# Designed miniproteins, single chains, continued (2), part 52

Each design is a single chain, and the fold is of that chain. pLDDT is the mean over its residues in the fold that is shown.

## One batch from the design tools (miniprotein)

Design m5786
Fold by ESMFold2-Fast:
Structure m5786 (fold): chain A 110 residues (1-110)
Amino acid sequence: SKMEELIKKAYEEGYLTPEQKKLLLEILEEFKKANIKEKEELIKELAKLVQAISEGVEVELPHPLIQELLELALKMPEEVRKKFIELLSEIIEIMVAEIVEEKNKELEAK
């Protein structure tokens, strides 16, 4: 999986803790098992995670794994946190592309 490769690369380059790697891989497994509606909800929660990390704010996120990722990310140095945001943004883009492909290519513009 391209997303798994991105996660592994970020870990090898020192931008992820072992805990963050584990949480991201668990979220990816949930995404793979999810129906289209659940996948869309997961993407929305990941987008909220990216916004919260970017703003440096603690917010309550409904998904326990995503909430744990937020708590871990806010403890990171600013430079590492920026790299983590870049990784999450790439993962979200891949997830959105997979949903669009599942629904129809006409939905790409949404």
Scores: mean pLDDT 82

Design m5787
Fold by ESMFold2-Fast:
Structure m5787 (fold): chain A 90 residues (1-90)
Amino acid sequence: EAERVVEELLEIAREGGMPEEVIEELREELLEMVRAGATPEQLVNAAAGNAAGRGELALAEKILEYGRRQGLLSEAEARENIAALRRFAA
């Protein structure tokens, strides 16, 4: 399950226009988190945080919505995090 979430997050990032070298760095980060026992929720938040830290706020929002749709984030968690990103984008 965790490996599937990692690959789905990386595909969302690729479709969002992230360069392949950045996607490979993100893959290594997320797989290290999986090895350390990270939950799928933590993987979604890490990927969204990576996108937001790069200024890719729309991509970060897509990643959080993916987490909500997959049941990995609660609706409240996804909504709060998306609202925070939108506030910083304005």
Scores: mean pLDDT 80

Design m5788
Fold by ESMFold2-Fast:
Structure m5788 (fold): chain A 118 residues (1-118)
Amino acid sequence: KEELVERFRRAGDEMARATGDERVRDLLMEALKKTLEGNTSQGASLFTAAAILGIARDIDGNPEFDRERFEEEFTEALLSMDLIAGDYDNAKQMAQNLVKNSKNPGVREVAQEFLDKL
């Protein structure tokens, strides 16, 4: 679905901006490419690598790291990727968990939007 691909790309760009690390964007775009090719396992591994690089910026105490924005865009990218992969059950379960348990209201709003479209 073209809309989900565009949502993922925008979220990946925003994650890179929130971290200040261009490698985050590059890994996310490669993850998207692998997922679209049907290699969902490799896509997930690349997505995880991007997330680890982003989290490392927060752990380093970088004053330019926007944690709340990163969490929101990470949620958007992750749920978009699951739906692009056709993993509707995983996307639904994750979104339900985030609506119930996330302390970040922006994360809950993103997750609820995805649930409303499932």
Scores: mean pLDDT 82

Design m5789
Fold by ESMFold2-Fast:
Structure m5789 (fold): chain A 108 residues (1-108)
Amino acid sequence: MEKKIEEIREKFKEKGIKTSEEALEWLKNDPNLFEQLIALAMELGRLVAEGSKEEEIEEKLRKIADLLELDEEEKKKFIELVKKALAGDQKAADEVEKLVEEKLEKLE
């Protein structure tokens, strides 16, 4: 999983994609699932850094959860874990990574 995420990050660097907006624009042209996830993660990072409303952050998290094909209970758990991870909870960050990796393996 990490290798595919790193390959997509390198592709974004090679294409000169430095902002979440540029990533989202590229996403519209023909993204695969992993490229969509990285673009949404970059947009989420921008919204958090800018101090955006919780509702906007939750909307991006729901889109990531939809791409991972999470059910409604898994989506709620994912959103809460990401919120805890963003607040500095390393255990929540580890649980998010594990959940994403397990779902990406099933979608391959």
Scores: mean pLDDT 67

Design m5790
Fold by ESMFold2-Fast:
Structure m5790 (fold): chain A 89 residues (1-89)
Amino acid sequence: ADVELLSKRIQEVVTNVVQELQQKYPNIIFNDSFIQAWTITILNAIVENGYLGTRMILQSGINSPNVPEHEKILAQNLLKALQNLLDDY
């Protein structure tokens, strides 16, 4: 798979979810650094652990009581997007 194409797809998912989250959480700052940090983290997880490993990491975050609700929503949307990316290839 083309890492550049994958990077763009992950960034699109993060950006779209962040736009929806910003409307629901106006007091939380979702800047370009936040979007880039999440995109890089997910890409590194895929490179190091594969899609299945990355899905398990995201699921662990969703189940953690210490993760903020807005980050759980982002992780849930990324988990769904990774499932769809597997089905397209």
Scores: mean pLDDT 78

Design m5791
Fold by ESMFold2-Fast:
Structure m5791 (fold): chain A 62 residues (1-62)
Amino acid sequence: SAMEELLRLLGAGRYEEAARLLLEIGEDKGQEMLATLRAAFGDAVAAALDRVEALVRELRAQ
């Protein structure tokens, strides 16, 4: 599943690949997945998810 792949990439520190996966999924579904992870893991994932969200915005701006 996309959620399982996202978690795998985050765990591996592959933030650029995680950001590209979120772009492929689309904004609405990507935001739902990120909200789910923040709700489930809180502060443990906050910095990683903030970095991924910043990368998504940079990639969309290109």
Scores: mean pLDDT 84

Design m5792
Fold by ESMFold2-Fast:
Structure m5792 (fold): chain A 97 residues (1-97)
Amino acid sequence: LEKRGQELTERLRARYEKDNTPETVLEVARERAAAEVAGLALKAGKITEEEAEELYERLLRAPSLEEIVRLVEEAVGPEVAERVRRELEELRREVER
């Protein structure tokens, strides 16, 4: 999971540097949030590494920000879900300016 997250981060950074469109920025943010949330859940000791990888894959396939937040809440609770929602909403607001 940790190495997978690092590889993803490097790929997302390279893509962001080449393509600065709002759509690409939001896509990069979603993928980063998915990896970060799965890692946080694993480090909290509430789920196994296998479960964290499953959560990561589910988050990557989520069709909307609302679905991402809902999946986070189910897996790690409302406090983490609220934090993720605020971070994604702030990024969306900055990109839309």
Scores: mean pLDDT 66

Design m5793
Fold by ESMFold2-Fast:
Structure m5793 (fold): chain A 99 residues (1-99)
Amino acid sequence: MEELKEEALKLIDSMTPEQLKLLARYLIDDPRFREKVRKALEKVYPDIDASKLTDEELRALVDSLTPEQLKAFLRILVDEMTEEELKEVVNKLKEIQKA
């Protein structure tokens, strides 16, 4: 658990804003992660009712985040993930680094 979480956070800190947006879009497109994405965005933007956003509005909101907000959002997501979800996210982050 701790090793996967540390690896995910290290990868997030090393990635460009464009690479982080690719990860965020991947997570929004997966129904398993979509609810966690909405909850994490509510913590970054407490004035937004993220539960009422369409998938397209959710993508637009993520694309509008500053690099600092995007990293904060992704760190919150990582904190709420299971071990299996963390393995998947780490693998996806490694793929994105090669793009």
Scores: mean pLDDT 77

Design m5794
Fold by ESMFold2-Fast:
Structure m5794 (fold): chain A 75 residues (1-75)
Amino acid sequence: SLAERAGEEVRRLALEDPSAAVRAMQRLAEEAGMSVEEAIGVGLRALGMILDGEQEGNMERAAEEVGRLAREVVS
C-alpha cells in the first residue's frame, strides 16, 4: 500500500538523514490534504520523536515511530 511504502521510506530517512525525514513528514501531511498548521504540527511531532530517540540512544525505535506516523498520515 502507499501508506506502507511511505512508512518504510520515512523510517529509513530517520536513520540516514533525520532532517530529510522531518521534511518528508511535512510533505506527506500536505499531500494528504492537511492544512499548513496541521502539516507543521506533524513535522514537529516527527522532530520530537527523533530527539527523544537521540536522548534515549535508540534511533531504531524512533525511526519505527516516525514510520508509523507516516503510515497514519497517508491512510
Scores: mean pLDDT 86

Design m5795
Fold by ESMFold2-Fast:
Structure m5795 (fold): chain A 105 residues (1-105)
Amino acid sequence: SSALEALRARIAEVEARLRELERQLQQNPDDQALQDQAVEALEELLVLRLELLGAPQERIDRVREAFRIFREKREVTPFIEEVGKEVLELLRPVQEAELAAREAA
């Protein structure tokens, strides 16, 4: 269907944007603006993937809620634990920087 083709095209676009943001975030993991851009792009990607798979609305809502909580609390470790491996790969440099800061305190 044209809707399925549009979803796949949008997924490819967001994946390309995320790859670029991931490279930038690896160079400056403490940049909150880059974190916000990467997190927004990742939320869009995960929601689009769930829509492509025909996932129930309750699952999509849980993902959106996890991203909302992260934006309010800015706690990377619980966010990675809730959302899973896709977040872990993208935000690993941020998590490592936060853990190093806690160990230094």
Scores: mean pLDDT 77

Design m5796
Fold by ESMFold2-Fast:
Structure m5796 (fold): chain A 100 residues (1-100)
Amino acid sequence: DPNAERAAKLNGDDVEVYRILANSHFVLASALLLERGYYDALEAIQNLPTEPPSPEVYLKVKEEYKGDIDKLVDKILNGSEEERRAAAGLLGQLYVESVS
């Protein structure tokens, strides 16, 4: 399974976030963006492809994020298509963590 091989290159919680990206759980990211009033970013993710980003792009966006949601919003608005997918997946993970 190529997606499982890619996920195996990530550490711990990164595997779960990559799984969310691979399954394109943009509805979770959309819920978080709507709740927090990031309407431009919400619109930007509505038509993203379901293809997961490369592990390298995902890890780069995660490192730049450092717990700052505004950096994920910036990647959605101004980043590449792969960076938008990575940021959307990380937002989905934040939503999952908020709904224990």
Scores: mean pLDDT 68

Design m5797
Fold by ESMFold2-Fast:
Structure m5797 (fold): chain A 79 residues (1-79)
Amino acid sequence: TLEQEAQELIEEADKVRKEMASNPKVDPRTQTLEDFVLLSLKSEIDVALKTNDQKGLQAAIKALQEKIKEMKELLEKSK
């Protein structure tokens, strides 16, 4: 279900974020900006789930997938 996909993506995003936070090569400003964006995307998912907005949930899932990809690319450059 979309709800399960959203939950799994949130868990993956949290894992990637923890890897960034533990990597001394990722500067503190970049970490703060990424945290802010993740907080915003999680909020969009939460609102969509609570309001049963399937279209909004699909859009938020896509945005979170793209953000996770960007964060993984940043980690790859920082190794």
Scores: mean pLDDT 80

Design m5798
Fold by ESMFold2-Fast:
Structure m5798 (fold): chain A 68 residues (1-68)
Amino acid sequence: MGVMLRGTIRDLTDEGFVLELADGTRVRVLFTPETTFSPSREALRDGARVTVLGELVDGEVRARHVLV
């Protein structure tokens, strides 16, 4: 299922991050070889607000595009 989620990065790693939504819900976001970053991956940091476009698979989001 395709999803678009907005929230705050809380636990950034090389493989992905935890996205904290406005209601406090936390969702795991995973990077794939196809993931694109705007403006760049280096813009990602804990506390940054982002929009994630991806697919929901087994309760986790596989990111296609991450917008900072």
Scores: mean pLDDT 84

Design m5799
Fold by ESMFold2-Fast:
Structure m5799 (fold): chain A 83 residues (1-83)
Amino acid sequence: ARDALVELLSEAAEVSREAAREGIARLLAREPDLPAQVEKLRENALKLGEEALEKADEVAELTRRLLAIARSGDAAALRELLA
């Protein structure tokens, strides 16, 4: 999930605003349960310890920012997220 999300965000950031918006829309269409998947990842990470929990929190934060960007279509915010 995280690798696919980062790959799509990187691809979108290298293209026009319209292409970035389309990329985000395609991700959300393919993975409508993405927020629930991130929550499950966080729950599993809690059982594996502090290091895994840190990664789960990072994925959850990235997902929250992606959803906000997808709703607004803000390519600048997308580029900041990737920097």
Scores: mean pLDDT 56

Design m5800
Fold by ESMFold2-Fast:
Structure m5800 (fold): chain A 78 residues (1-78)
Amino acid sequence: SMAEERRRRAENEILTTLMRAFAEGSDDEAVIARVRAILDEAGVDVDELAARVQERIREATGSQELADRAAALIRAAA
């Protein structure tokens, strides 16, 4: 469905944004502003998206701390 495609694009864009931000040591305020713009455009369930991105970052990095931080940044952006 178009709603599932929109969610998948938002999920992938947020994942890419957070992974790049963590690699570059970006300021949390700037990251939150960028994630907020993605969430506002997509109109998706924030809690579901945060949980999905959290799990993907945990798998990609092996770090529960980075995964938890990602979820917190997404929720702060909402």
Scores: mean pLDDT 86

Design m5801
Fold by ESMFold2-Fast:
Structure m5801 (fold): chain A 79 residues (1-79)
Amino acid sequence: MTAEEILEKGEEAYKKGDYETAIEYFTLVILSYPEDEELVAKAYLGLAEIFRELGREEEAERILELGREKYPDNELLLK
């Protein structure tokens, strides 16, 4: 599968409320395609949104901070 296909599967799982599967796919993008900054940023945002939906706001913010530390110039993570 391409990085884009893996990200799309994560987004689809998230839309269905399948947070466990969404976390697996987003994590796979981050770990396997770290050089694709746009896709990795979207994966970090997806993970943060899942934790926010679960009421785990502090974990969501830590995920975004980790993404910003690794990709400081990424516009998607600076929102």
Scores: mean pLDDT 82

Design m5802
Fold by ESMFold2-Fast:
Structure m5802 (fold): chain A 64 residues (1-64)
Amino acid sequence: MEELERQEAEEREERRREADELIAKGVSYGPATLEEAAAQLREEGDEESAARAEKARVMVLQEL
């Protein structure tokens, strides 16, 4: 298929939803889970979501 732009947009949207879910669950499970989520997101090349996970981790540590 030659519609690479649509495939990229759909994959990016799916990754965003998965990242949001990982972050939400990480907040419940604790900062170690958020660290793992951030590392996994970075490996996938999603640095924005990885930064969100890291920020959530810092907030969890501060609120405890």
Scores: mean pLDDT 73

Design m5803
Fold by ESMFold2-Fast:
Structure m5803 (fold): chain A 97 residues (1-97)
Amino acid sequence: MELDEEEKKRKELLELAIAMLVVYHSEKGEVTPEVLERAKKFLEEKGISEEEAKKWGKKLEKILEEHKDEPDKVQEDIVIKEVEKYLKEKERKEKEE
């Protein structure tokens, strides 16, 4: 009844991608304070700085814009892979400390 490890990871990566995009878009005034607060809290719980979130959010926005004509599932898979790369690099650095 627990989600498969892959399904749980996929959901977490999607939530992370959304939070990063929200923080990036907040600089443009495109996000409500409530949505921004939730995104920042989630990122803090994952140990991700606001600066890192803005950088990766910008990258994710560009990728999504380039793939806007593709099905939602394909867009989700693309952002999941990008966020997974980020998390793997972050985990590697944390293990070396």
Scores: mean pLDDT 75

Design m5804
Fold by ESMFold2-Fast:
Structure m5804 (fold): chain A 95 residues (1-95)
Amino acid sequence: AAAALQKFLAERQQLKARIQATRARLEALRAQGVAIPEEIFALSDELLAKVAEYDKLLAQELASGVVSQRLSDLWEEIKKQAQQLEQALQDLGLS
């Protein structure tokens, strides 16, 4: 259904926007002198790189009409790591 496709795309775009917004917030906090662990920035860097890889792969695979297991696995990794980052920020009182 069209509604299911819209939800699928909206969920991808929403999570990507949250990952990018979280990085922007971390940079702003660092600029204000808030001490943020190096590991948080490293995880944020890794997530942004995976999102870029996912977007490129998704565009290529949708154009070919074939969606790989790799694309699905990469999205699950992104969701898991995004949740880990959000949890770490919450534990630091930064969410």
Scores: mean pLDDT 81

Design m5805
Fold by ESMFold2-Fast:
Structure m5805 (fold): chain A 66 residues (1-66)
Amino acid sequence: GAMARAGLENGIAAAKAGDATAAASGGYELRKHGLVPEEAGRAIVEAGLAGDAAAASAAGQKALDA
């Protein structure tokens, strides 16, 4: 849906800007509200919490492409 796409695009943009914390928070909200599959939301959150902005961006892009 449009909300899931917007949330993923915002998370990817934050991660590309180097803001792993914002990417993790976005992934958590998408997961909490069921807007993405559980495994996709978890991958974004785990990468963001690890401080890996590149991995968070990649996980977000994979979820967006699915």
Scores: mean pLDDT 80

Design m5806
Fold by ESMFold2-Fast:
Structure m5806 (fold): chain A 76 residues (1-76)
Amino acid sequence: SMEALREEFRLVPLKVIVKKDGKIVEEKTFNDVSPATAPLVAGTYVASLPKGTYEVTLEWTENGKAVKEVFTVVVK
């Protein structure tokens, strides 16, 4: 429900860890990100990196709980 999402408009730190061939090649923390936009902010950042295929780990806090997601991104 949208009402539950509206309760968390606070900005949270989003940590983005970028790996290539299993090795960390970049990491960045964004301090001005809402939980609802964390994947979009991370995607925009990764899209600014040199072209290639990356494994991206996102870490943020939602409702006081740590959330961690891992996905593959192809930068064109």
Scores: mean pLDDT 68

Design m5807
Fold by ESMFold2-Fast:
Structure m5807 (fold): chain A 60 residues (1-60)
Amino acid sequence: SMEDDIIESIKRFLEHLKAEGKTLEEIKEVMDSIIATLERLGYPKEVIDKIKEIGEEILK
């Protein structure tokens, strides 16, 4: 689905930032920006929650 494609794209982007050596603080800032943008665009809570979960896993 379009929602699954967006989630997968964001996951790959965050994984790329981690592989590039971005700090946890920098990745968290990017995550907060992405979440704020998706909320502003009216994405459903289920999509936002999945992205938050992915971000928390990447920040481990």
Scores: mean pLDDT 85

Design m5808
Fold by ESMFold2-Fast:
Structure m5808 (fold): chain A 75 residues (1-75)
Amino acid sequence: SDAERLKKFYTSLAKKLPSLERKMGVIRALARQLLSLGLSDEEVARYVKEVAESIGIELTEEEARKLVEEVKREL
């Protein structure tokens, strides 16, 4: 799926970045792209949490949902 392709691409990109802030920037960019594809807020939060965990960033379910809401407000 397009969502799975984006997940893999952004995960690979985030792994190459040295700073937490830059890694979080990539995660926010992924969230923006997934929202633009018409995924639900819950679906996007799940992808955000999975990508964060895969690159060593601990996000709670609440933090992932908050990130999605913040990105959604910026659209």
Scores: mean pLDDT 86

Design m5809
Fold by ESMFold2-Fast:
Structure m5809 (fold): chain A 88 residues (1-88)
Amino acid sequence: SDSIRSQYRDTVDDGITFASNTMRMIRDRSDTSTIRQQIQDMQDVRRRIRDIGDTARRNGDDETASSADNMVDRMDTIIRQFNQQIQS
C-alpha cells in the first residue's frame, strides 16, 4: 500500500529529526528536562512505527513490515543510548 509506505517514510523522518535535535542538545549541554522531552517524542515515533508495521503486516506488505521492525530495533538502541548518556 502506497499510503502505508508513505506514512512509514514520513514517521521515520520525524524520528531522524528528534534524534538529531537530541544529539545537538546533548552536545550543547541543554537542560535535561528538554532532552527528556525529545527522547519522549522519539518514543512516540517508535510506537507509531510499530503500529505502521502491524498495519503493513495485516495488509500483506511484508517489505514495509520488515522495515518497520528493523527501525523499531534501531530506535530502541538509540533511545537506550540517549537515556544512559543523560543519567551520567
Scores: mean pLDDT 87

Design m5810
Fold by ESMFold2-Fast:
Parts: sequence; C-alpha cells; structure tokens
Structure m5810 (fold): chain A 97 residues (1-97)
Amino acid sequence: MSEEEKKKIEELENKAKKYADEHRTEVQRLVALQTEKANTTAELQSLADKYGEEARKTLVEKQAELDAQIQAERDRIVKLNDEASKYIKEAAELKKK
C-alpha cells in the first residue's frame, strides 16, 4: 500500500469518526426535544381540565413548534448517519487493495 493510500484511508476514517460523533450529539438533542414535548403534552392535559381555550391554544402552538424542531433534528440525524456510512465504506474499499 502506498503512503498516499494510507493517508487517504486515515482521512476517510477521521471524517467517519467526526460524523459519528456529531450523530451521537444530535441523538441526545432529539431525546431532549422529545422529553420537552412530553412535558408540554402533560401540561396541556392538566390545563384542558382546569383552564380556558386560550391557555390550551398557547400549549398547542408550543407542541407544533417542538414537532417542527423534532422533525428537523431527525432529518439532520439521517444525514449524519449517511455521511458516516459513506466514509466507512470508502475506507473499507481502499483497505481491500
């Protein structure tokens, strides 16, 4: 194996590690957003029994915002996983030669 091939493999493995680390961070953020949505849902249920329409409307709007943030975070997680997988495959192919 040439020194150029060794350097290319190292660069690809480093890129894969970077995207895998970012993926782990974003998964933790997704869990936090899902927890906040669960808390908002619990508050909405409590308010529905005790308070008027305006209080419920405010919490429904907060749930919609959290749903949008959760969807954006899921899309980011998919992209990071795809990038990590791509660089892992490219490094593996170079190692076969």
Scores: mean pLDDT 83

Design m5811
Fold by ESMFold2-Fast:
Structure m5811 (fold): chain A 73 residues (1-73)
Amino acid sequence: SALAELEALLKELSEENAELSEEEVLEKNERVRILVEALAATEPLVEELRDAPVEEARERVAEAIMRRIRELE
């Protein structure tokens, strides 16, 4: 999922940044930016789905995140 990718990237940057090249750090930070912007763009949908079943809410949010990522790439 996009959230799992974001968490993995943030952990890698936090724990391994001293071993990464400047180019690799920039590429990972750019990917983090795209994922964060995609997640932020879905906040109104999350608010709308507050009372929806968890599984339905997760699917709709995931679809919206993936669509936004494609727009930002």
Scores: mean pLDDT 69

Design m5812
Fold by ESMFold2-Fast:
Structure m5812 (fold): chain A 95 residues (1-95)
Amino acid sequence: MSKKEEELKKRILELARRAAKLYAEVSGDEKMAELMLANVQQLLDQGHLSSAATGVAMLALKAAELARQNGDEKTAEEAERIKREAIELDKEWEK
């Protein structure tokens, strides 16, 4: 396993945890946040970094949309930042 792969896995997992936390805060559905985080962890364990990063981006997008519906622009911006970071990690892994 390369150092780059190890670094990307850690970054994706960190973003996944942040996205799941925001999703739980805006939705009130902690169980769904846990399931989504578990799915990202499973993809990382299987070496599917691109799929894991895409999953994080989708989770962050859902959190951003819910935050906007709640009138919470700051949380929406935080979630959009996580989405952008996940997309960049996916691009770095895809060649």
Scores: mean pLDDT 83

Design m5813
Fold by ESMFold2-Fast:
Structure m5813 (fold): chain A 68 residues (1-68)
Amino acid sequence: MIIKGEILEGTEEKLLVEGEDGRKYELKIEKKISEDVFEAELKDLETGEVKKAIVKLLSPKEVEIEIL
C-alpha cells in the first residue's frame, strides 16, 4: 500500500507524518538507501500497529510511504 503524507515534525531518526487518509504515523528511520529514500519502521498512532515501510522524501514537507 502506498500513501502520501505531510511531515509534521522530524529529526534524522524519526518523522511524525499525517497521511492523506487523515491518520498520524511515526516513522523510525532504520537505513538510508539513497539521499531521498529510507527504510523505516512505521507505527500507526491510532492502532499501535507496527509495519516495515519504504519512505521517499518528495520535498522537505512531503513523503511517499510504501507499507510492506
Scores: mean pLDDT 83

Design m5814
Fold by ESMFold2-Fast:
Structure m5814 (fold): chain A 69 residues (1-69)
Amino acid sequence: SASQIAQIESQINELIAQADALGAERAALIAANGALTPAQRADFEARMQELLNQIKRLYNQKQELLRES
């Protein structure tokens, strides 16, 4: 339904906002310390990959709903 698609789009937009915030947090740490530690790099990579995976899954759900219309 259009309502379900709108909900998924809202969730995608929220995850994009979280990815932007994560990027800003990463940039702030680099600015403060010159570089990330290996542990910080691994943490940011894992968190970003999780967000991107969630966005991809929601996009696939949206496409499936559109095909059933």
Scores: mean pLDDT 88

Design m5815
Fold by ESMFold2-Fast:
Structure m5815 (fold): chain A 88 residues (1-88)
Amino acid sequence: MSVVERVKEIMDRLYREGNGRVTPQQLLDALKAEFSDDPALIIAVTLAVQKFLKKHGVGWDDPLTPEQYEELRDLVIAEVEKYVAQKA
């Protein structure tokens, strides 16, 4: 399974298990747990999430709306794809 596929599965699983309720901090913590061996990936994702939160006025512990989750998911996936391409 690719890094991108693993990230997608973790985010989608957490969102489903939360019955459509998830915070940015919960998403980041889940990714940190899975990718503890890749600190550079976690830094890249953290910076992308932080920019998203500032743009939308959302806190790390605030539940995301479905629309916010979809936008954040797409941003995180795009950042992971860039990271993997640069690392190769």
Scores: mean pLDDT 84

Design m5816
Fold by ESMFold2-Fast:
Structure m5816 (fold): chain A 111 residues (1-111)
Amino acid sequence: AFDEEIRELAKRLVEEGQTLTEEDARRYADPAVEKVKKEGNYELTDEDRVEFYARINEKYEVEIVGFKANKVTDEAKVAIALTLFKGYALALDKRPENVGRLLGAVITADG
């Protein structure tokens, strides 16, 4: 459901030319962060979120500031960014090397 909802959101944003709102981004990102906090008892800071979005913005040329995208280039980039944030939040609770592996895999897949 969650991944399907992200893909549906991304399609709507790209096809309809809508901007990803902070509310929409938080709806999908915050539950993943809260799940990590409950399951792993880990606190994810706003600085961690900003750093993650900066790395994704640099690689995929999307403009995500905090929890909103100011510019949507294509459906896949938005979906990847939201999925990576979910993966990043989960990986931080377990091992830092998992974050590097996740980001590295996406970078390699894109070129």
Scores: mean pLDDT 44

Design m5817
Fold by ESMFold2-Fast:
Structure m5817 (fold): chain A 71 residues (1-71)
Amino acid sequence: MEEALKKAEEKLKEAIELMEEAKKTEDVIKQTGLTLRAIGLAYEAALLAKKVGKEEEIAKKAVEGGIPFKG
């Protein structure tokens, strides 16, 4: 259980960092690629967190980090 939460937090942190980089980038192709990668990592983090009942917390942090989740 601890391993799943640790991996979820690591993936979430990476996703938020990518999203911050995407927001600073003026290159449309790079911005799109970074945003899609961030969404993918946040989704993986939420799935891992679901195993320990922390899915909602991880999803909320992802949205607060600027990653577009619409449910």
Scores: mean pLDDT 77

Design m5818
Fold by ESMFold2-Fast:
Structure m5818 (fold): chain A 64 residues (1-64)
Amino acid sequence: MSSDVEKAELYARIAEAEARKHLSPEQYAAAKRELDEVLARLKAGELSLEEAQARIGEIMRKYM
């Protein structure tokens, strides 16, 4: 599928896999919560695809 939401979800899943590899369980849970919030806001129309991708990148930089 080629929707912007699906692209953001794929990007977030890649970020989650990277986080699981490098973070403690507690840090991973925190990062995943922030990633889930970004996806929820994108689905609600509060963020664009570009804004969601930028926020995911910031979250990953913050934790790694």
Scores: mean pLDDT 79

Design m5819
Fold by ESMFold2-Fast:
Structure m5819 (fold): chain A 62 residues (1-62)
Amino acid sequence: SMQFEAALEAAKLLAGGNGTKAVDIMEKAGLKPSEEGMLQAIIFANAGDYESAAEFLLKYSE
């Protein structure tokens, strides 16, 4: 889905330390992750698991 692709790109940006761009991409895709979802996504992204990070960004979005 387009939202999953956006979450995947956001996860890669989070791993790269570009949180501002990650938030921008998520907002444009209609994703608003909770603090818990964001924390879990950062942990997975830093481990190189961008798919799991993207799933947490999607699952915990309002």
Scores: mean pLDDT 84

